Designed miniproteins, single chains, continued (5). Designs and how they scored, part 5

Each design is a single chain, and the fold is of that chain. pLDDT is the mean over its residues in the fold that is shown.

## One batch from the design tools (miniprotein)

Design m16151
Fold by ESMFold2-Fast:
Structure m16151 (fold): chain A 98 residues (1-98)
Amino acid sequence: GIEVETAIKIAKALAENSDVPEYSKLFEEIAKELEENKGKNPIKEIALIFALIVHLIEMAREGHLDTIDKVLEELKDDERAVKIVQAARDTGLWLAKK
């Protein structure tokens, strides 16, 4: 499963690198709520991680690949984070094919 600490890193990197204000605010709020609920509410942790992944996939589907590639470069030494972001990127590109 995706660890909360890895999800927080991904959400923060997406918030910092997103050129779309709506995505930046969304990922900032996800990171904040994950930090506030870490070890306190497992169901909310799962829901927030799910929201993170779904919106990352949507960002990739919409073609915000430059933002995702900046996040991959920032997180390159974190193998778990890279695998998650890459999988979401690949899924988004798959969904964009018609």
Scores: mean pLDDT 88

Design m16152
Fold by ESMFold2-Fast:
Structure m16152 (fold): chain A 64 residues (1-64)
Amino acid sequence: SSANDVLLRKAILAIGEGKDEEALKIVEEILSRNPEDTETVDRVINAARLLGREELAKKIEELK
């Protein structure tokens, strides 16, 4: 959805800025809206790994 696209962009920006807690809260919001839609969360996990944020990627994966 359009709202999930906005949340995805905000999460990736937060990861890029090193704002781990903000990124985690955005992922929790995505899951709260659509618990069954893991595609958006997987895209956030992939972005975290590409940016070398492996620990954050693992924390996000644990929220699924």
Scores: mean pLDDT 82

Design m16153
Fold by ESMFold2-Fast:
Structure m16153 (fold): chain A 63 residues (1-63)
Amino acid sequence: MEHLEKGKELLAQGKYDEAIEHFRKALEEDPDNEEARLGLLQALIKQGKVTEALKVAKEWQDR
């Protein structure tokens, strides 16, 4: 929960690497957290890591 909120804050500040770390931690605690997954996808896209973002999106759908 705290990692999700911190990730969203960092994403808004343009601190994408730090946002990615916090969203990943949120997903380690709750793998079904849709908001954390969407935040991670957004941060990866903003970093230009489109292939990694697509992989995360596919893994969520295949769940």
Scores: mean pLDDT 78

Design m16154
Fold by ESMFold2-Fast:
Structure m16154 (fold): chain A 64 residues (1-64)
Amino acid sequence: SSELRELARQAVEALLAGDVETARALFEKAASLLSGVARMVALHEAEETLRAYEEGRLDYLRSL
C-alpha cells in the first residue's frame, strides 16, 4: 500500500514537472504490483490522470 501510494505520488509529481514518460512508467509500475480488478482500476485512474494533464487541468492534478 505505501509503495503503491509513493509510486502514484511520484507519477503525479512527474506530470506536474512536464515529464509524461516518467509519469507513465511510474503508473505502469504501480499497476504491475496489483492484480485483477485492482490493476484494472489503477490503469483506468492512470489514464484519467494523464488525460487531465493533456487537458491542462493542473489544479485537479495538484488536488490528488
Scores: mean pLDDT 84

Design m16155
Fold by ESMFold2-Fast:
Structure m16155 (fold): chain A 75 residues (1-75)
Amino acid sequence: MAEGVVTAETEAGASAAAGGAADARLGGHKIRAWGSPKERKAVVLGETEEKAREAAELARDAAIQAGSKAEARVL
């Protein structure tokens, strides 16, 4: 398993990233996601680095849509 991490400039952005990923599906599969708003981070899981990257990019986009700058990274 690979992890994706989204870092947002705001707590609201981190919450939006975690919620957006948790509500979404990639290829029909539920994304496992959780947020730490105080740390302005959201974490997503993928079975491969490619899937973790796609989930992290989706979470980043949710944070940006909520008005926060955000960056996505795969570990």
Scores: mean pLDDT 79

Design m16156
Fold by ESMFold2-Fast:
Structure m16156 (fold): chain A 60 residues (1-60)
Amino acid sequence: SLSSVIGHVLAGIGAYLEGKYDEAIKHFERALELAEQEFGPDSPFVKWLREKLEELKKKA
């Protein structure tokens, strides 16, 4: 559901701000999975989230 996507995005942002990059990555990966299911893989939001997740993985 959209609420689940939002929940994981917010949790991921919170973890990122605390420097907990592994936790942030897990939340964003779950948000991406749910967002692809809700909006489709070609949605602008899904593409943006995928790019942010790749950036985070390079930092962790």
Scores: mean pLDDT 82

Design m16157
Fold by ESMFold2-Fast:
Structure m16157 (fold): chain A 76 residues (1-76)
Amino acid sequence: MKEAEELIKKAQEKIAEAAKAAKAGNIEEATKKLVEAAKLAAKAAELLGDEELKEKFEKEAELIPEVAPKAIKEEA
């Protein structure tokens, strides 16, 4: 349980880093940090026994490099 909580906190840190990078106009770094966050969330879901949530986060990690650069540019 504690390991899953630690991974979730790390994922939140990566999301915060991604937000800062996006605000600075560093879309590449923001996208990379979002992928890392999704992978950490997938691992946390696996430790919690939630296979469906793990698969969703793994798919999101694959889609983030395709979708996130466009979304970040639209918000900017």
Scores: mean pLDDT 77

Design m16158
Fold by ESMFold2-Fast:
Structure m16158 (fold): chain A 85 residues (1-85)
Amino acid sequence: MKMSKEEIEIEIEASLVIMGASVNKRAAEKLEDEKVREEVLRLAEEAIELAVKAENEKDPEKARKLIEEAKRKVREADRLIEEAE
């Protein structure tokens, strides 16, 4: 299968998002505020779903938009964790 440079970049970015979201899920286990914990878990799960969709997306422009949305959710979860610590 011939992978384009864009497909390789999307796969790398998706993997980084999934790793970041996984770290956020582990950090959520240490949060005492149940509402913040639930929000972090929701954002992490949504980011993973978007990253997986991006890997399966045939249109590179649509895949990049999915990755950017997933990155935004990871950053939002990171901020919530920092504010709760």
Scores: mean pLDDT 83

Design m16159
Fold by ESMFold2-Fast:
Structure m16159 (fold): chain A 68 residues (1-68)
Amino acid sequence: EKEELEKELKEALEELKTLDPEEVLELIEKTLESGRPVLEENQSEELKKVLEALERLKKFVEELLKKK
């Protein structure tokens, strides 16, 4: 489970190198904003894991933007 998520995140990170990190952050934030109300209503473990993976990806992209 965690290993599978880590693999998917690493693959997404390679694709991110070809994209504008700021645009990726905007898309992640919009996805998180739309997903949070659904999670609060349904308390889905699968959705929670997806949102956690997106939060981790968001933090990684934010760190990339902070690098000089």
Scores: mean pLDDT 69

Design m16160
Fold by ESMFold2-Fast:
Structure m16160 (fold): chain A 112 residues (1-112)
Amino acid sequence: MEDYQKGLSALKEGRYEEAVKYFEEALKKNPNDANVWLDLGEAYLKLGQYEKAVEYYEKAIKIDPNNARAYLLLGEAYKKLGQTEKAIEYYQKAIDIDPTNEKAKKLLEEVK
């Protein structure tokens, strides 16, 4: 928990490499926390490591398949990889899980 909170603070402050280290320490203590995998993926997304972001978001989805945030972030990663069709698919899945997710709707509109 303490490492996770430090990771979240680092992520919000733009210290992405430090966020990665804190999230990795949090996962050593609890590898089944879907939120930590998502935030680790987001840190890699911010670092331009889009393929690693996809890998960690997929790990989060295996733990919690109904997490709308996971599909939203996976869509963002695929958009960065130039895979627009997959990005659309995952934004739509995020909306299907949470129809009130305005960010997912906006991102879907931006891609087509």
Scores: mean pLDDT 85

Design m16161
Fold by ESMFold2-Fast:
Structure m16161 (fold): chain A 57 residues (1-57)
Amino acid sequence: MDEILERAKKIAKEYLEKGYSKEEARKIVVDALVREGFSRGTAEMIATMALAELEGL
């Protein structure tokens, strides 16, 4: 579980650093996780947690 969240945080951070919005970064993380075999609901939950943790850091 923690490994997937850390991967999601890395993807989100990379796209935010490239100038993408938080909404765009979230969509990219969701799509990446869905391609890895996660359900959209699970991917959206993980992406939301990853962005929330990045805001708290």
Scores: mean pLDDT 80

Design m16162
Fold by ESMFold2-Fast:
Structure m16162 (fold): chain A 80 residues (1-80)
Amino acid sequence: EPTEEALLRLPLLHAAKVWAEKGGTEEGWLEALRVLVEELERRGTPEEERKRLLEEFLEAAREAGAPEEILERIEEELER
């Protein structure tokens, strides 16, 4: 139930850790996005779930005040 849903979100938690370790910088956002995309590919994440996790990452970035360039890069990954 909630635990299973939390496990499906492990890639987001890993990306968040990478971002935090970079001090919330633009470089940190780009590295977090890279790590998220690579982890989703490594896990063979279904397209629907991949889209959902990327949308959650986009929302988190927007709320955290990420630059527009970063938001556009996340949106590009959503279109692939």
Scores: mean pLDDT 74

Design m16164
Fold by ESMFold2-Fast:
Structure m16164 (fold): chain A 87 residues (1-87)
Amino acid sequence: LTDEEAKKIAKQMAETLYDTAKELLDRRDEEGMSLAEVRAIIDDMFDNALETAKSLGETLTKYMEEELAKVKSEIDAYLAQRLKAKQ
């Protein structure tokens, strides 16, 4: 796996995880699920993505860790915006 291929894979996986996490947060709000329950599901998804990257090699793992950190930050920002809108 080349450095460029690893970057592309990590970015694509992270974008998919962000979209899924955003959808789960939206459904939590509508279905009355607790934030802790949704956060646990999101954390499990991220852990599974990292384990998959580790099985494919260190280069992909490094980029995946970087991209997942960005996604976690974006999810936190998205949640903060939603909570602020309801206050």
Scores: mean pLDDT 78

Design m16165
Fold by ESMFold2-Fast:
Structure m16165 (fold): chain A 71 residues (1-71)
Amino acid sequence: MRERLEEEVRRLVAEAAEAAAAGDYERAAELTERAGRLAAELLEPEDPEVARRVEERARGLAEQLREKAAA
């Protein structure tokens, strides 16, 4: 199960990067938040504190991307 979750996170990160490169910052933000949530789920069994930090950081990055979309 972990390998499938890791692959999904990688896929979402790649899609977010493609969206940002295309100027779709809103979509990049959505994909970034989703990737962060899945990464947190993957990390929680090892370190819940790191998992929370990763999700919060992804949320912050998504907010920056949305600010760029609104500018």
Scores: mean pLDDT 81

Design m16166
Fold by ESMFold2-Fast:
Structure m16166 (fold): chain A 94 residues (1-94)
Amino acid sequence: AEELSKEEAKEVAEKYKEALEPLINSSPEEVRKLLEEAESEIVKTSPSDEEAKRNFLEELIKVLEKAKEKLRERGYEEALKIVEELLEKVKEAM
């Protein structure tokens, strides 16, 4: 598999931040509607809008923590900082 460069990793992190920040700040109802439109398995396993948002944020935390470890291992400090800031926002929204 081709590895992302330091600059590419930063650009990907910035795009993820732009896409995810509105979702993190959205109501449980808005998050569920978006997940339903995306045919997400989270909707099928989450009885309430609040549970769907919580499960989405929990999965996002897992993904971001794995990304943080990989970026730290590679020394991609700028991308790492963006991922850490996004992770803190997700944790604050829970």
Scores: mean pLDDT 78

Design m16167
Fold by ESMFold2-Fast:
Structure m16167 (fold): chain A 62 residues (1-62)
Amino acid sequence: SAKDYYDAGLKLYEMGKYELAEKAFRNALALDPNYKEAWKNLGKVLEKLGKYEEAKKYYEKA
């Protein structure tokens, strides 16, 4: 489910595995585009990866 991908993304983020966390949050959003918490956390992951312009756009979707 979208929540399962979201929970996996949070765990990967906690481990510092930011590229894998990005994939998990993107999978959550593919299943539920209205998952506001996934948009916010994807933004945070993108900031950790130095993708600041993309992060800003995703914060606006949350």
Scores: mean pLDDT 86

Design m16168
Fold by ESMFold2-Fast:
Structure m16168 (fold): chain A 103 residues (1-103)
Amino acid sequence: GSSSRARSLLDQARELLREAREALERGDFEGAIEHLEQALQLIVQASRYIDLSTQQNNQLIGEIIRAIGDLIDARRGIDPEAAIRAALDSLERALRILEEALA
């Protein structure tokens, strides 16, 4: 069902966020950005299978927009460590919104 598909996508996104954090901690900014971009794609895909309240949807969109902006800054070399950390935090919050909606 849609909940099973969503859960699988969220589990994959969680693993990518873990890999991104590990890459960031070792100073692998390119690896961190790539993992965060993949996690963002999975989070967006998962949201299509989950019924969200208006409040949850607005919060999710806000976190996604912040993550996109931070990833663009990181790719442009604008304070890349801080930008990667901010994107990671936003995607972790986006993931939590979807997990709470799925529960």
Scores: mean pLDDT 91

Design m16169
Fold by ESMFold2-Fast:
Structure m16169 (fold): chain A 107 residues (1-107)
Amino acid sequence: NAMKEGLEGFIYRFRALALLQEIEYLAKQGKVPKEVLEIAREIFEKFSKKNPKAAYYFLKAILAVIEGKDEEAERYLKQAIDNALTDEDRKLIEEYFERVKEIVEKA
């Protein structure tokens, strides 16, 4: 309701977009499987407007998985889940993260 809430949402959406662009850049370098990039884009599309903070932390978790930083990835995943607005969104975030982890570990 306040200008402060709108500004925070804008900042997290901007940060989420920057993380997506970093993941896209790494994918062009062959460092990210195409399927993981597609998941990152889908998460950005679904969450960046309605829950930009959850989108930001989830993209941070994906980047940490790509970098082999499992403890950091789990920490960011927890922050994404904690910032989810519904149980459906929490479950969706958990399901996408497990898919990302499986794809990266098999690549």
Scores: mean pLDDT 84

Design m16171
Fold by ESMFold2-Fast:
Structure m16171 (fold): chain A 69 residues (1-69)
Amino acid sequence: MTEEDRKRVEELLPLYKEEVRELLERGEITEEEAEEGIRVGEAHLKLAKGIRDAEVEEVRARLAAIQAA
């Protein structure tokens, strides 16, 4: 994992957790589904390589869309 990949993972993890939290607060997912989603997401991101800035922006855009809805 490169230093740049690590920085993107560190940016993506909190954004992903916030997305899951927003979905849970809206009642779109259960608490158990939220916990599983975070666990799987964390494991996936820790092993990810070549994460691009575009992927961070995509997660931010999804979170913004959820918050605006």
Scores: mean pLDDT 67

Design m16172
Fold by ESMFold2-Fast:
Order: structure tokens, then C-alpha cells, then sequence
Structure m16172 (fold): chain A 66 residues (1-66)
């Protein structure tokens, strides 16, 4: 489910695995494009990716935010 992918994305994010977290958040949005919780965590992922100098990752995350 979208919630299962979202929960895995959050767990990976908390482990610092931002690239893997993004993939799971993307899968969650593919199942439910209006999944508010996933969009909130994507915003946080953008911030952390930019602070880490991972600008390509931040750009990919922004593309998922409408």
C-alpha cells in the first residue's frame, strides 16, 4: 500500500539513506498522488539533501512535489 511504502521511506530517511527513502516516497505517490504525509517528508528530504550538497537528489525530490 501507499502507507507501507511511506513508512519504509521514513525509516530509510531516519537512517540517513536519502536516495533509498526518495525511491519509496516515489512509490507511495505513484499509488496515492495526494498522500499528504509523503509530501511533508519529501519537503524535509529536499532540505536535508541540499544541506548535504546533494543537489541532484534535492531536484528529483522537488519534481515529486506539486
Amino acid sequence: SAEDYYRQGVELFLQGKLEEALEYFKKALELDPNFEKTKQWLGLLVKYAEEAGKYDLAEKARELLK
Scores: mean pLDDT 84

Design m16173
Fold by ESMFold2-Fast:
Structure m16173 (fold): chain A 75 residues (1-75)
Amino acid sequence: MEEEIKKIEEEIKRIEEEIKRLEEERKKLMEELKTAPKEEIPKIIGEILRIIGEIEDLRRRLKELKKKLKELKES
């Protein structure tokens, strides 16, 4: 159980780092959107939506891992 807890904690850390990377990428795209030509706006919006979807998937997985971690610690 202790080894399983450590493995989950390490996976949580990796996911949190990936979320931060994606949030920074989204922030850059949102800044680009402010100055982008009208022709490029749909492409940038599409990329932002893709990143938001990836962040949501990672946050969902993070929530599940945190629940599992609590269950293991409470047992």
Scores: mean pLDDT 83

Design m16174
Fold by ESMFold2-Fast:
Structure m16174 (fold): chain A 55 residues (1-55)
Amino acid sequence: EERLKEIADKVYETYKEKGEEAAAALFREEVEKLGLDDEEALKITEIVLKKLEEE
């Protein structure tokens, strides 16, 4: 769980600094690199969306 949150933080920061395309590319790379399943990928997406809503 902590690792998924760390990835979500990186994706969120990339989105803010470089935009959606760069954030999506980083997300895809992390999912492939770590061998994450669909459930783990969805959880990262949920964390990122929650951060975006809270701003």
Scores: mean pLDDT 78

Design m16175
Fold by ESMFold2-Fast:
Order: sequence, then structure tokens, then C-alpha cells
Structure m16175 (fold): chain A 101 residues (1-101)
Amino acid sequence: DAANAAAVEAAKQHLIKGENAFAEGRYEEAIAHYEEAIAAASQVADEARRLGLQAAALAGLGRVYEAMGRHEEARRLYEEALRLAREAGDEAAAAQIENEL
């Protein structure tokens, strides 16, 4: 439906913006975009897709916190992202997150 499609698109757009901000060293902007991606993903009706988008955003946050030297917060974010990726059945995402732990 239109609302679900809009939520998926919003989550994906915020993931892209978060990744771009992170690549440019704009950590505060990257965090804000990943948090917006989590919020948008929470509105996605399809459970596997919702969990996958949330996992991607949490892994993105983990990378930002790790780059900032906040290793314990990064670890918690990666562990949560891994749990959600596995629950979503996304083996590729789970393998990428495991490499960060």
C-alpha cells in the first residue's frame, strides 16, 4: 500500500544519507539520518523488511560510534543489528555485521 511504500522509501533514503554523511566524516548528521531510518522502518508493515532496514540502520550507527572511539556503544549496536538481521533471514547482512564484531 502507499503508506507502507512511503515508509520503506523514507527508511532507504535516510540509510543512503547516513552512509554519505559517514563517508564524509559528518558523524552527527550520519547519526541523525540512521535514527530517522530506524523511525521510518518502524512504520514498515512487512516484518522481514522492517527488521532488515532496522538492522542496516543499527549497523550504520555502530560504524559511526566505532569511528568516534565509542567502542562499547558500537558493540551493542552491532549485536542488536546482528540479532535483527538473523531474524529477518538476511544472511548477507548478518555476515557483514559479524565481521564488525
Scores: mean pLDDT 90

Design m16176
Fold by ESMFold2-Fast:
Structure m16176 (fold): chain A 60 residues (1-60)
Amino acid sequence: MKDYEKGKKLFEEGRYEEAIIYYGRAIQQNPDYSEAWKNLGEVLEKMGRTEGAKRWYEKA
């Protein structure tokens, strides 16, 4: 499974820490992949990490 698709599956399974890793890898491969940035921010907000989410939104 591609990193982005694996991240989405992990997010749906509630495995937020692993979802962050795979979304981060997708962004590293394509920094213009706005969908990956958006989903990474949503995962961080789900975990209650608002400060982290703000940092990622500033990069998008």
Scores: mean pLDDT 72

Design m16177
Fold by ESMFold2-Fast:
Structure m16177 (fold): chain A 73 residues (1-73)
Amino acid sequence: PLSKELQIVNLEMRAIGLATEARLAIKKGDYEKAKAAIEELREIAEELKKMGDLESAKRVEEKIKELEKELEK
């Protein structure tokens, strides 16, 4: 249904924003801020799983892994 699709789109848009914030924080050396954004991304991935959108959840989880690798460089 459209209402569920809109919720998924809103979660996906929020994930894009958080990933951008995390990358900017890493570039600035603000690792605490980057870690906070990554934790919010984990919450979004779990919410997408609860909604049954495993594909979108997987994409968010891959972004989290990329950001975690950048933190260790």
Scores: mean pLDDT 83

Design m16178
Fold by ESMFold2-Fast:
Structure m16178 (fold): chain A 79 residues (1-79)
Amino acid sequence: GEERKKRILELAKKAKEELEKLKSGTPEEVELAKQNGVGSFQKMADDLLSLGDTEAAKVALEAAKEIEELGEKVAEEIR
């Protein structure tokens, strides 16, 4: 239900904040954090789809996409 979607959004917000903090690091550190974040939310979406929670799965997939886009942007700003 709503609690699951809220939890996913809170986790996504924290992941994005941590990724933004890596602007002072290396492109390699950003790439690793991006891959870990995207993979985590994609796995979460697959698990949710297996449970029949398509709405929560959509939120997790959107979070994965946003993390991928943010990670690429941060990496480009460092390069």
Scores: mean pLDDT 83

Design m16179
Fold by ESMFold2-Fast:
Structure m16179 (fold): chain A 80 residues (1-80)
Amino acid sequence: MEEEKKQKELKEKAEEYEKELKKFDELSKKLKDETLAKILELVKEGKYEEAKKLLQTEAGLSEEEAEYLIEFFKKLLEKP
């Protein structure tokens, strides 16, 4: 029972990540490739505040949208 529940949770997480990827695609259309590369580098270095500020200034994103993208990048970088 627990093993089936864990597999169901993993499937739900995969569907959630696909939904997050679609939202990321929409938001990334507001970003220049060079800005996106800088954001990924800052997130890899753990400079989340600086990455958030760049998203707000370069892409005109709200604080909520910038936080969403940073959380998305953190999840991507935590995957082995």
Scores: mean pLDDT 72

Design m16180
Fold by ESMFold2-Fast:
Structure m16180 (fold): chain A 109 residues (1-109)
Amino acid sequence: EDPPLAEFYSYAALYRMHGSPEEALRDYRRFVERARELAEKEGALVIQGPLPRPDDDPETVERRGRRAAAEQLAKILGRPLPPDEDLWAFMREALRELAAQGRRVVLVL
């Protein structure tokens, strides 16, 4: 497998691991803090989705995070936001382009 294009911290993955939205949200907040530290110390580009709510299901958080991340990447690259069915392909292409530019990207979704 190719090396990862970005560091990825996922609330949905945490939720599935813990089985508890409260514990998943706690760990996700720690990921947000870590990403902010990487941005401040190493100049990493942080793409952050909206903070998950305890009542959010993991699928809703994934969709919302993907949309927010794609919007941020589109703005950074000066490109129009693609339709929802193309968001994942667009994000992968955007991350590959940023990696080729030597940009360290951290996704917190």
Scores: mean pLDDT 76

Design m16181
Fold by ESMFold2-Fast:
Structure m16181 (fold): chain A 60 residues (1-60)
Amino acid sequence: SMEEKVEELKKRAEELLKKGGSDEETIESALQQIEEAKDDEEAFEILEKAIEEGEKVLEE
């Protein structure tokens, strides 16, 4: 379900913050934005975009 996907992305975002070296501001901002998200679809889009940007830094 979409709710399960959002929870999985939240966990991934938290793991990126623990590792360090990612775009921490983007990931933290996304975690704050999803608290105000109108539905799980919006939360998913916010988290997916932030994680994609954060992971690009780690691939260097």
Scores: mean pLDDT 76

Design m16182
Fold by ESMFold2-Fast:
Structure m16182 (fold): chain A 63 residues (1-63)
Amino acid sequence: GYAEKAEEAARKAAEAQRAGDGETAARGSNLAMQYRNLAKEAGDEEAAEKAEKALEEASRRGG
């Protein structure tokens, strides 16, 4: 679902940022935000919350 895709994108972004690949990190973060927004738009509050938490964790670990 959208939550799983957002979590995957956020994790990939955090890994890329830790490796110094800012372009891949930015793309992954943007993709994760898009999946979070899609979950909100679909009315899936639980999926949106999981996606947002994954983005926060990625931001905390990556910078």
Scores: mean pLDDT 78

Design m16184
Fold by ESMFold2-Fast:
Structure m16184 (fold): chain A 70 residues (1-70)
Amino acid sequence: SDAERQAAVDQARRDVRDELLAEGVEPDVAQEAADGIGEALRRAIDGEIDDEELAREVRRLVEEARRRSE
């Protein structure tokens, strides 16, 4: 259902944000990465990107957030 999709995206965003915050990433950078990953996951669920592209986007966004941690 749409609600189940939204709940999964929201949970993934929270999990990613919390993990990055725990690693010492700045809150604004962690939130930006979490939002990007949530959007990538939504696109994958909607069939706009495949699982391989989703994995690449997640890796890219996490690496970017870690590089920006100051």
Scores: mean pLDDT 85

Design m16185
Fold by ESMFold2-Fast:
Structure m16185 (fold): chain A 63 residues (1-63)
Amino acid sequence: AEELIRKAEELVKQAEKAIEEGNVSAAIDLARQAYELYRQAGLPEKGEEVLKELVGKAAELLN
């Protein structure tokens, strides 16, 4: 569980960097990977919130 959470947190940071760089596609892919790891760690609600936040930020770059 701890290892999965650590990897999910690293993917969240990578997704945030992708958003800063304007790479919407990479940001969404990384956000989905983080969501999956949070689900596997038994934290599906946290995974959902993280996914919604990152996808929302990425979508703001398109509008």
Scores: mean pLDDT 82

Design m16186
Fold by ESMFold2-Fast:
Structure m16186 (fold): chain A 61 residues (1-61)
Amino acid sequence: SPADEIAALRAEIDRLSAEVAALMEQALASTDPAERAALVARVQALVAEINELNDRILALE
């Protein structure tokens, strides 16, 4: 059902949001500019994925 699919997509967003939080903590703690840049790039990619999942939820509502 659409409701089951929305629940699954929300669970995926929650998992990705936790990953973003962990990567942001690592970036803030990092003193290596190259490591920090790589972590920021990963956060940007995950945020883009979260936005796509939110768009999919809106299409199902």
Scores: mean pLDDT 90

